# Designed miniproteins, single chains, continued (2): the designs that were tried, part 43

Each design is a single chain, and the fold is of that chain. pLDDT is the mean over its residues in the fold that is shown.

## One batch from the design tools (miniprotein)

Design m5557
Fold by ESMFold2-Fast:
Structure m5557 (fold): chain A 62 residues (1-62)
Amino acid sequence: SDAEKAAAGAKKAAEAGDSAAASVGGYQFGLHGNRELGLKGAEAGQAGDAEKAAEYAVKAAE
């Protein structure tokens, strides 16, 4: 699904240290049904925690 692809992209961005890209992934999941996890991912990414942002994005896609 598009959500799974976005989660994979956010995880790869976080592995590369790109917290902004990871944050965007989390926000998009919030818009598409996994709102709580998507928002937590976006907040973590905006705070500069790329690893935590990716973790929430992956959980939102599960």
Scores: mean pLDDT 62

Design m5558
Fold by ESMFold2-Fast:
Structure m5558 (fold): chain A 68 residues (1-68)
Amino acid sequence: SFEAELAAVRAEARALAASESAAPADVLALARRVAALGLRQVERAGGDVEGAREFVARQLAALEALLA
């Protein structure tokens, strides 16, 4: 369910925040999961999924570049 996925992402975010050695790859993986949930929420709300997907793709590419 959406609620279960959201709870899982929140648990991962808490674990990452508590980590003394969070790797850039872990930050990017969490960001991708948050983005996927955001896209599902846009779909559930009947919004512009393709526009949201394009926006998310650009933001994830920018984040990946910053973490490299």
Scores: mean pLDDT 80

Design m5559
Fold by ESMFold2-Fast:
Structure m5559 (fold): chain A 55 residues (1-55)
Amino acid sequence: MTLEEAKELVRKHFDPETAERLIQALEVAKKALPEGYRIKVEIDENGLVTITAEK
């Protein structure tokens, strides 16, 4: 998943205020990723967002 795809997923599922906060978290996570890793975002049935690193 690309950072842009993750941002779009968040914008579709959450209100603008929550989406903005999650997008900030995604930007921080992307900067912390080692070379060769990508962001993975999963949203469960309760709206819990899990942000992980994927190789």
Scores: mean pLDDT 77

Design m5560
Fold by ESMFold2-Fast:
Formats: structure tokens, C-alpha cells, sequence
Structure m5560 (fold): chain A 66 residues (1-66)
């Protein structure tokens, strides 16, 4: 699926330390599948690495609703 492929791309970017590219990829995954809990959690993790703590907390809350 498209959403799963974006999570794979995000994971590779995250492992490489490219948190901006990781956040963009995870963002596309949640856009394609809003019920993708792991993608919301991973988006939050990438945003925390970028210092966007408030935005990360919102996405963790979204993941908890799934």
C-alpha cells in the first residue's frame, strides 16, 4: 500500500538522521491512511527530534485515539 511504503521511506530517513524527510514521509502515510497508528506515533517521534514538541504531542494524542 502507499501508506506502508511511506512508512518504510520515513524509517530509512529516520535511521539516517534525516528527521525532516522522515516527518514528511510519515505525514504522507497518515494522509493516505488516517487510521495508521504506527505512522502517527513515528511522525511524533520525528517531530520531537526536530524540537517540535507541541506538534509531536498532538500526533501522539491522535495515535492514542486509534
Amino acid sequence: SGAEKYVELGNKAYEAGDYESAALAYSQAVKLNPNYKEAWENLGKALKKLGKDEEAEEYYKKAAEI
Scores: mean pLDDT 87

Design m5561
Fold by ESMFold2-Fast:
Structure m5561 (fold): chain A 57 residues (1-57)
Amino acid sequence: SSRISDEELEKIYELQNEEQREALELYEEIAELAEKGAPQEELEEKIAEVEEKLKKK
């Protein structure tokens, strides 16, 4: 699916990695914003933040 389910979110929160959980929370925020019809500029900004966090690992 193109959005994170509640079950997936619950499993994510069980992770003990703070950085990973933070990045996954940003992905969920992006999905929520997209569903609300947020502008693409805002979505791309959030996506870039997540990619930056994951890429620097």
Scores: mean pLDDT 69

Design m5563
Fold by ESMFold2-Fast:
Structure m5563 (fold): chain A 87 residues (1-87)
Amino acid sequence: KVEELIEKLEKLKEEIEKLLKEGKPVEKEIIEEAVKILEELKELMSDEEVQPLLEETVPLLEKATLSHLFKLKPEEAEKLIREERAL
């Protein structure tokens, strides 16, 4: 269900923004879940429909990944950035 995936994505975006504002690291699992939802939305929606979501969400996910660098191995952070940019 596209609507449920968009709702979940919006909720995750709000959580990520809150953690970043509080100066807290965003947990890897939250970032991975958001990437997964965007990948599913790319399969279910047209490129034109998903593009605005990607433009808004990918930069936020990149910022979240960078905020978590002290808890992530460099190769894990690089992998997440690559997955985010491949969206």
Scores: mean pLDDT 77

Design m5564
Fold by ESMFold2-Fast:
Structure m5564 (fold): chain A 66 residues (1-66)
Amino acid sequence: LKKAVEALEELGKKNGGVVDVLEAAEIIEKYTGVPKEEAMRVLLDLAGDRTTATTEQAIEAAKKLA
């Protein structure tokens, strides 16, 4: 979880506080082992079906899935 959160924070910092849902899901899968499709579902729910989520929403998704 810690490495997923750190990677999501860095991705969000690079992009002005937002992250692409697919990129965030790939980070969650890489560091937590949660399948990318499952991570994407939680991210899309938090983001209101947008293709981008806030950094805070992506971190919340990682915490819920871990």
Scores: mean pLDDT 79

Design m5565
Fold by ESMFold2-Fast:
Structure m5565 (fold): chain A 89 residues (1-89)
Amino acid sequence: MSPEELLKEAIEMLEKIKEEAKTTKPIDPRDIDISEAVTKMILEAAKEKNAIKLVGALMYALAATLEAEPEQAVANLEKTIKALKEELE
């Protein structure tokens, strides 16, 4: 899978997590697995593109998924999604 494909899949997963966080407050254990997959995809893309800024973007998603209230999670996920989309341009 190319770095661009990894970033596109990560963006799609994060958008779904964001939409669920807006309407449903309980975190499902599956969200943890999706977050791990997203983490691996972003780190692999960062390594292949030598794009250290993607590691910084990932930190927002990790903080949101592991520690944040739903509203804070949405805001932090949006920051990560924006950074990943900018890297695709």
Scores: mean pLDDT 71

Design m5566
Fold by ESMFold2-Fast:
Structure m5566 (fold): chain A 87 residues (1-87)
Amino acid sequence: MRPLVSVQYSETTSDLEQAENVRRGSEGGLRVSARYRDDRDMLLGVRDAMLGSERMMEQRKSGKHSDVLADSARHARETARAVDRAL
């Protein structure tokens, strides 16, 4: 799986796989924000994807692997903040 700015929210995807997808999406989002700094629509898309990923991880983090999910939520939030600063 190689999404740069998207994360899968499938119920069949394990919490650990979701956390890994969010982490990779966050890393991709940072690269996209640096590369496309003048593309406002691209930056807004990355920000929205990261904020959505944070919300999903926060909703899931009350159970098993809550530490890993919380860490992925933090990465998504940090990427969203970095993109917001680029806007």
Scores: mean pLDDT 72

Design m5567
Fold by ESMFold2-Fast:
Structure m5567 (fold): chain A 78 residues (1-78)
Amino acid sequence: AIPGEVEEVVAAASDGKSTLLVLRVRVPGKGYEDIVVARAETQELLDEAISVFKDRKLELLEEGVDEDGRYYAVYRIL
């Protein structure tokens, strides 16, 4: 789940097999946080999408498989 109200889509990329979003979120009592939302057809594609943040510290908030069988992960950028 996204930990607040989405204020801005900072970045978005999609190729039909994977989708990567960077969202600026207003979190009540904490201020602004940048959240990464990644979805992909396979775990390998999901890991590849997340690898663009290899130089960032990420905190995993949620991961799983959605109703369409796509792998997803939600991270906070620290």
Scores: mean pLDDT 82

Design m5568
Fold by ESMFold2-Fast:
Structure m5568 (fold): chain A 80 residues (1-80)
Amino acid sequence: SHYLEGKRLFAQRRLEEAIEAFEKAIEENPEYADAWYNLGNVYYALGRLEEAIEAYEKAIELNPEYEEAKEALKKVREKL
């Protein structure tokens, strides 16, 4: 799946390719909270903090109990 491809690419620090894979996963399923969360992680790794915040907020909107996304969002906001 594009989601698993994105996770593999992110683990390999192939950040731009990971974004493309997660974007494809979201295109197939816009309600895929895990794909939004991981897209946020890639943006954060690239220093694209505002895009990371938007992606984490979307993950939390889709899954209000997403603790990892809530903690990631808090940490990104502390760096602005």
Scores: mean pLDDT 89

Design m5569
Fold by ESMFold2-Fast:
Structure m5569 (fold): chain A 78 residues (1-78)
Amino acid sequence: GAEELIERAERLAEEAERALKEGKYEEAIELAREAVRLAMEALEEAEGELLLRAIGVALRAIGILIEAALKLGKKVEL
């Protein structure tokens, strides 16, 4: 369900943030993209509190994706 997708997206976003801090920009992009994908899937079935959590993790992951791509000098397709 949505809860499982959100939990997975949150974990991937945390891993992406760690990769970004370690200078592993390509790994951070890959992890952040997966987090966005799972969060967007959760948005299709999420309601109430879960909807807010899904939006939150999607925005966090998008932010990581943009920062990592800028540091790597690449254009990001969302």
Scores: mean pLDDT 85

Design m5570
Fold by ESMFold2-Fast:
Parts: sequence; C-alpha cells; structure tokens
Structure m5570 (fold): chain A 60 residues (1-60)
Amino acid sequence: KEKIEKIAELIEKELGVPKELAKKRVEDALEAGGTLEDIAEGLELSGYKKVGEEIKKIGK
C-alpha cells in the first residue's frame, strides 16, 4: 500500500494527474493482474522513462 502511495505521488508530480486518480489507476492495474514493473514499462514506452525507472526502484 505504501508503494502505491509513493507511485501515485510521483505520477501527480511528473504527469500532473490528481493523486487520487493516479492511485486508483495503479490499484486497478494491479487488480487486473498487472505488476508494478508492467506499470513502469508502460510509462517508459509512453515517453516517461525516468518515472518508470523510479517506479521500479519503489517496487524493489
């Protein structure tokens, strides 16, 4: 849960998405069987490489 909060804060800061929306999107992706690494990879492919790298750091 603490990892999801950190990731949501990072997405809010870097992408300008409201924290609560970012948190819900991360939770929904994990509920659908995704991993934090999958979320990080998706952001890297979307041009947010540094954000994806930070998510991988939080996920370890």
Scores: mean pLDDT 79

Design m5571
Fold by ESMFold2-Fast:
Structure m5571 (fold): chain A 100 residues (1-100)
Amino acid sequence: SKELELLKKAEDILRKAIDNLSVETFEQAIRELEKLLKEAEKMGADPVVIAALRSALTSLREALEILKENPDSPEAVKQARFLLEEALALVTIARYLLEK
């Protein structure tokens, strides 16, 4: 289904961001997730899909802010990674729920 494809794309975006914990990679991931969210909203996607994409965007924006404020902090990098891993888990759960 189209909705499952959107969630799989979101998972790929988040995995790429986790593998490359940088401001540039996070800004790119935010742009890509915003595009997916807009596509999901336009097609009238399931509320679970919309909620998962919105939550992932919120976590990624928070992670970006943490990295920008504390670029040299290992603790900040660890916190940013944790937020992205939580976002990935949420998107994965949403995909599982749609697969039934």
Scores: mean pLDDT 87

Design m5572
Fold by ESMFold2-Fast:
Structure m5572 (fold): chain A 61 residues (1-61)
Amino acid sequence: SAIEELARLAGISVEKARALVETYAALTGRGRDLLIRLLAKEAGISVEEARRLVEAAVAEL
């Protein structure tokens, strides 16, 4: 799943990845952009890849 893949790439538990995705879903505008940039940097992936992964993960909530 996208949540599991996000957890693997970010080096966090699936539980923490789910909480992060739920936080993203509650955010708007700048808050979402900031979270995506931070995740991309920590996971070592592009901002575009992080956005696609998180949006797919939101669909799994």
Scores: mean pLDDT 83

Design m5573
Fold by ESMFold2-Fast:
Structure m5573 (fold): chain A 55 residues (1-55)
Amino acid sequence: MEEIEKAREELRKKALEEAQKVMDESTNPDEVAQKLRELAEKYREELEKKIKELT
């Protein structure tokens, strides 16, 4: 369980870094919202895979 929590935190940090880059690079709020939604979906999938591998 500790490994799952650590993996979740690492993925969260990576997601936040990518989200910050999207916000910094895009001035259009609709584009930012779309890209952030796609990032959230991507990292949700990555977390599910990690949980499967660690459990």
Scores: mean pLDDT 77

Design m5574
Fold by ESMFold2-Fast:
Structure m5574 (fold): chain A 66 residues (1-66)
Amino acid sequence: GPVLTPEEREAIERALLRLHIEHGVKPSEAVAALLRDPNATVDQLLAAATDPLVREAIRAAIEAVR
């Protein structure tokens, strides 16, 4: 799948920060590690997002910048 663009990465980081502040939900270490990897793909990130709230936040953020 495609590598995360800088715009997608920024949108995802912002969405996950909002989710943490508003709902107390944190991404897993696997998701956090992929967000620091410049070669991480969208498919890898979604697969690592086992929490449905985290996965939906990532998916919605990506759709918003497409």
Scores: mean pLDDT 84

Design m5575
Fold by ESMFold2-Fast:
Structure m5575 (fold): chain A 76 residues (1-76)
Amino acid sequence: DAERALELLAERGREEAERVRELDPEKGEEYLRRIEELVERARRALAEGPEAGAEALAELNALLEEVAAEKRRLEA
């Protein structure tokens, strides 16, 4: 279910970005803002259809991978 996947990705992304915020407050705030922007975008894409929604969810997941990589860099 694509809309359930969006909600779960949004929750996971916010938790991951909060961790980045603990290590680098400015970077974490920027990630939280970007996650919110992509969640909004994905919500609109899901209304158009499952293919558009899947692409938007993939973009959100790519941001989450970027957040995870930055977290690893900050913890190094």
Scores: mean pLDDT 82

Design m5576
Fold by ESMFold2-Fast:
Structure m5576 (fold): chain A 71 residues (1-71)
Amino acid sequence: GAAKEKLLKLIGEILRLIGEIEDLRLEIAKIKETDGSTPESKKKIEELEQKIKELEKERDKLMEEMRALKV
C-alpha cells in the first residue's frame, strides 16, 4: 500500500541524513585533533556544527512525517 511505500522512502531519507550528520561529526573530531584551537579551525567547526543543526532539523521533520503515517 501507499503508506508502506512512503514509510520505506522516509526511512531511506532519514538514514541518509543520519550518515551525513555522522560524517560532519567525524570531520569536526578530525579538526579538533589536528588543528586544535586556531581561529580558522574554530570557524570551520562552527560552520560544520551549523550544518549539522540544519540536517538534524530535516531528519526530525522526516521522523515526524514517519510517525504521522498510519501503518
Scores: mean pLDDT 81

Design m5577
Fold by ESMFold2-Fast:
Structure m5577 (fold): chain A 64 residues (1-64)
Amino acid sequence: DDVEYIERALVGLGVPRERARRLAEKAVELGVDPEFAVRAFKVMVAAGVALTEAAVEAIARAQK
């Protein structure tokens, strides 16, 4: 259900559903907290940063 939570948030940010699902699955696989992931994605979108697999890895490393 964490995957669905992150996916819905990403779709709300304008990310295509298939890509949003992949990014959400990657975040959960890396043990990223869903709320932390969504907050980080919102900041990245606002800053004009592309949401990529590498970006999810960076978010995972920033989490403590």
Scores: mean pLDDT 83

Design m5578
Fold by ESMFold2-Fast:
Structure m5578 (fold): chain A 83 residues (1-83)
Amino acid sequence: MTPKDLIDQLLDAFRNNDIDTAIKILQQMGVKQSFIDLIKTDFNKGAALFGKASRKSPSDIIKTLGIKPSIAKQLVKLSKQGW
């Protein structure tokens, strides 16, 4: 599965309030446990924070979310395309 496929599935899970699918995808993306815990306790706040973080540089996204570098680069690319 490509980084874009993971991001597209995650965004669909956020739009559908599918918490279980969102957590599974975030774990595959390598996000830090504290962010997974936020999604479990406050899904809407977690989804909003992910969107906000995705508009930063790849290094800032990695630092904030703990995701894999390839996924961070794809997030920045998608955010610049009006995601």
Scores: mean pLDDT 77

Design m5579
Fold by ESMFold2-Fast:
Structure m5579 (fold): chain A 90 residues (1-90)
Amino acid sequence: DLRPGEGALRVRLDDDRPRGRLTEADRLELVLELAAGSGEAERAATVRAAQRVVGGARGLPFDAPEEELAAALAEEQARGRVTVSERRVE
């Protein structure tokens, strides 16, 4: 459970395939869960986690430049392979 002020990333794959690199057929849902009282820092950390998940799925290293990780997330969202939603816990 999230404590007040925390953020968490929930990851869902919309097919029953084993976990691996994102393919053309894969659809990935990323939910940014932010507890009551979370600020921009917690939101930014959760967004960075989402960027790393998508970057890793595309084969980018964990320590890739932030702009490259952000571009990977934006590109996959534009292609409809990744959806990002935000949920506030009261």
Scores: mean pLDDT 70

Design m5580
Fold by ESMFold2-Fast:
Structure m5580 (fold): chain A 95 residues (1-95)
Amino acid sequence: SVLDRVYFLVKKARALRDDMGFDLAAANIILEAYEILKKHLPELVTPEMDELYERFKKLRAELEANPDDEAVWKEFRKTAYELLDLLEKRIEEAR
């Protein structure tokens, strides 16, 4: 199911964050998981999740313009992982 696919991506992103510290790889998987959820199961999307997603996209664009901005990198990681935590909780509640 779509829900199981999103769940798999969420758990994969969490494992990368916890074990490897590859923030960018984890962030890309989080975006993929959220975009699949929003497209196929929009009823599971909350306003808080969507706000974090829009902020995350904006921060990504700022990093593409200035990749050496440490403050933007910190906000990017924080926003990505806050979205991951909400996404994981929402998906587990829906199973």
Scores: mean pLDDT 81

Design m5581
Fold by ESMFold2-Fast:
Structure m5581 (fold): chain A 83 residues (1-83)
Amino acid sequence: ISSWLEEQNARLQQQFENSNPAEQEQLAKQVEPELAQKLKEKLLSDPSVTPEDIRKLKEQAEKMGLKAIAAALDEVLKEFEEK
C-alpha cells in the first residue's frame, strides 16, 4: 500500500514535469479525486488493514500535500468506526 502510494506520486510528478502549469493544475484536480476513490476502495476491501495503518497513510498524504487523498483516508477511518 505505501509502495503503491509512492509509485502513484512518482508517476504524477513525472506527468507534472511534462505538462505546463495550467495542465498541471487541471491534472491535480482530476487525478487526485480518482486516486482517492481507488485508495478508498482498496483499503475498504482489505481485511488486514488496521485503523493505525490508515492514520499513518493519512499523515504521509498530508505531508505530501495530497489533500483529497487525506480526506478519503479520513472517510475510511469513519467507515472502520462504523464496522
Scores: mean pLDDT 68

Design m5582
Fold by ESMFold2-Fast:
Structure m5582 (fold): chain A 59 residues (1-59)
Amino acid sequence: SVLEDLVRHDLKLSDEELEELKKLVAEGKYEEAIEFLMKTKGLSREQAEGAVEAIAASL
């Protein structure tokens, strides 16, 4: 989806990282998804929350 492509591009996610993010969000594991982005990409919590919200909106 466009939102998934935007998140992947902006955060420079690999396909594997994007699939893990989508899986966590689809399972309702929002805090784990936020922490995943913060740990793997060094994002701020605010940036990670925005990315999780965008992925959730695409599902």
Scores: mean pLDDT 81

Design m5583
Fold by ESMFold2-Fast:
Structure m5583 (fold): chain A 72 residues (1-72)
Amino acid sequence: MSEELKKEIDVGVALISLAALLTAAKREGNEEAAEVAEKGIKEVQELIEQGKYDEAIEVAKKTVEEVKKLMA
């Protein structure tokens, strides 16, 4: 695979993980975790639109960790 395609796949997997966490946070009524996940998804999508896949992956990973801490 090209490096570009690999980064696109990595970002896609990270977005799926964030969407799953958002769904879980909403199901549990954790408003703060849901808000953080929604903000993170928006930021990641904006970075993808700009072609900044490395930054998108980093933001997604940080958001996943932050949401997990809020749901612990």
Scores: mean pLDDT 81

Design m5584
Fold by ESMFold2-Fast:
Structure m5584 (fold): chain A 73 residues (1-73)
Amino acid sequence: GAKAHVDAARAITRQSEADAGALGEHYAKAVKLAIEGKTKDLPPEFREALLKAFEDAYKAGNITKEELEGVKK
């Protein structure tokens, strides 16, 4: 699910910048699942953590503004 892709992206970031492509793919998959409403069944604290991760990804250039706005809805 979206949380698993975000968690994987964070793990990659901690270990190596050489995996920037894999990091971007995990964020893209997490955004898609969040927009599709696949995160609505998560506890509020997990949804807040995902939103923070998406905001950080947007600031880093890993996701678009449109994707970030889609996640917020």
Scores: mean pLDDT 62

Design m5585
Fold by ESMFold2-Fast:
Structure m5585 (fold): chain A 72 residues (1-72)
Amino acid sequence: MDPAEARALDLLSRAYERVGREELMKILREIVTDPEAGLERLAKAAGVDPSQITPEEREALLRLARDILEEE
């Protein structure tokens, strides 16, 4: 697994544990529609600083958000 994808999955998992599925799905939709705002919201939900998210992790999060939303 790519390190950026592994970190992206960890961030999604942490957010899920803290805010639950319904709120996480709203965050994923925002990541696709407004990546800057969505990623800031995800970081807050996961309990991490948004500045700690690398460009590679941002790309992985965008791909994962689209993939997850397509399965819904």
Scores: mean pLDDT 82

Design m5586
Fold by ESMFold2-Fast:
Structure m5586 (fold): chain A 88 residues (1-88)
Amino acid sequence: AAYEKAVEHIREAARHLQEAKRALENGDYKTALEHAKRAIEHAEKAIQYAREADVPPEDRENLIHTAQVLRDEAEELKKKAEEGLKKA
């Protein structure tokens, strides 16, 4: 259950991250900000579930690391979207 939820939240974080990137490329800063925020929320949930996952330590560390990378990228996109909104 926890492992499957961690993987699901990683997939959702990645999906929202891609949507945020696409929105930024189109100058849609409001949509980019919404998707970046959702990517951060899913990445943080993935970290929580990964810590609870009944899997070998290596697999757990891999899930946590993947989710942290997605969170950090989403936080960068959030900042870019907020900067874009100030210039609009």
Scores: mean pLDDT 89

Design m5587
Fold by ESMFold2-Fast:
Structure m5587 (fold): chain A 73 residues (1-73)
Amino acid sequence: MKEAEELIKRGEELLKEGKYEEAAQEYLNAGRIYEELGKLEEAKEAYEKAAEAYEKAGKLEEAKEARERAKKL
């Protein structure tokens, strides 16, 4: 859990720097860790944040995949 929380913080810092694709990747990794831990609410939120960051990066297919993953939780 602490590792996933650290990844969320990294994503937030990257968003402030305008590094949207890197931020999305950190959020996606955090979502995977939360999902493996059975923390489905936190995983869903992380995947939704990843999708938003991918959209800002112009990565529309990756954003769609992240949203679909969040929806299945």
Scores: mean pLDDT 85

Design m5588
Fold by ESMFold2-Fast:
Structure m5588 (fold): chain A 60 residues (1-60)
Amino acid sequence: MEEKVKQLEEKAKEAEKNGDYITAARYYNELAQIYREQGDLEKAREYYDKAVEYMKKAGE
């Protein structure tokens, strides 16, 4: 799981860097769900907020 989290963080950053906001939002949403399942509600909230922000950018 921890290696998967690291991979997702890396992919989310790459998508953001490339302006692929939909892909970035999807990876941040998956990160939020992983942390929520593990009981880290603060990190889950942080990544969820990032996912929402990037979805807004993609829709505008």
Scores: mean pLDDT 82

Design m5589
Fold by ESMFold2-Fast:
Structure m5589 (fold): chain A 82 residues (1-82)
Amino acid sequence: MSEDEVANKIYSYLSSLGLNPDLNWIKRAVSGLSQKELQDIVNKINSNPSPVDLLQTLPGVDREKAEKIVKELRERGSKRPL
């Protein structure tokens, strides 16, 4: 399985949840992952995970970082002018 294929699956999944992900950021995040790590991400997507749980499969992303990323992606999709 290619890194680009997995990146596109993550992008499509997050977009289907109403988030506005950056495909280039996702491609960088999956770059250098092993075939096992890429397969684990695909298996996670197939389980219909929360965005936070999915992002925690990426290297260097703990729960706190995943929650911050999800919040940023939601804020980009829902600019409420205050």
Scores: mean pLDDT 77

Design m5590
Fold by ESMFold2-Fast:
Structure m5590 (fold): chain A 86 residues (1-86)
Amino acid sequence: MNKVINKVEDLIKQNPKVIIVPFFSSPMTNNIKVKLEEAGYKRKESFGFGSSEDRNKKEEELLVKYPDAKVIPEVGGYFLDVFVKE
């Protein structure tokens, strides 16, 4: 938990316009979302998947759409949220 939150805070310090969050529906994921929202990021897109294969394919599509996006690698899971700083 703490290691992932520290990595999220380090990403926020880099001030990327887009952050992609792969996640499970869990309290840890909610803490990440709160940190991003407090830093001025808003959730623009949200996707859910029945398989890791579908999730990986969508992550690849999102990285093409947002080539400068930063991904939080430690969370994993069957959901992807896209956060954008306005």
Scores: mean pLDDT 74

Design m5591
Fold by ESMFold2-Fast:
Structure m5591 (fold): chain A 68 residues (1-68)
Amino acid sequence: MPSPMEVVERGREEIERMLREGRPLSEVLEVLSRTYAEVVASGDPEAIREAMKLAEETHERLREREAA
């Protein structure tokens, strides 16, 4: 199994790619939700903090895209 931090890194890379491709909000949020759930299940506090930061950054970028 990948480490919790590797899960966050893979999720971040996938979300960055999806945002560059202009993928639908629902698809981006699905990837974010899966990444967050897997990280929370690991119980790693550092990975959970990084996943929370990824969620905040992703929501802000999606909000900016909707406003444009």
Scores: mean pLDDT 81

Design m5592
Fold by ESMFold2-Fast:
Structure m5592 (fold): chain A 106 residues (1-106)
Amino acid sequence: DVILSILSGNPDYALRILEKDPNNADAHLAIGISYLKQGKYDEAIKHFEKAIAIDPNNAAAHYYLGVAYEKKGELDKAIQYYEKAISINPNNTIAKKRLEEVKKKK
């Protein structure tokens, strides 16, 4: 289950889905989140970029790209992706709070 994989951060289910369907945006999102939790920000970014290439309106993928770039100290890129996440989902209060915090750091 892709949703359970995303919620648990378990890459095993997402990897099995990608073996059957390499263009599954939710599976790439789940794998990216797993790498992000491991501190593997460049690997996480590649999977979030793949998720966005498959589904450009995936607000979660834009949000997590913002988180990954913020963790790398690339604040301008973090701002860009948080703004995109908010434009897709204006009710993302977490992205709005992170955007304001990142802007204060610059």
Scores: mean pLDDT 80

Design m5593
Fold by ESMFold2-Fast:
Structure m5593 (fold): chain A 63 residues (1-63)
Amino acid sequence: MEEAGRILEALGREAEKAGNYEKAASYYRQAAVFYRKSGDAERAARAEALSEEARAKAAEAKA
């Protein structure tokens, strides 16, 4: 489905709102993979950046 990347990105945002940054990072990473497979390099790069930001927040929350 063409919207798979967008659905995963939305799930990442929901996980962030719930404070589950590890889950958010996972969803954003999966969104980036789907965007790359569909040839959408810009959305893939944004999803990767969001995944990195969520991972950083997860590390802070773990401390």
Scores: mean pLDDT 79

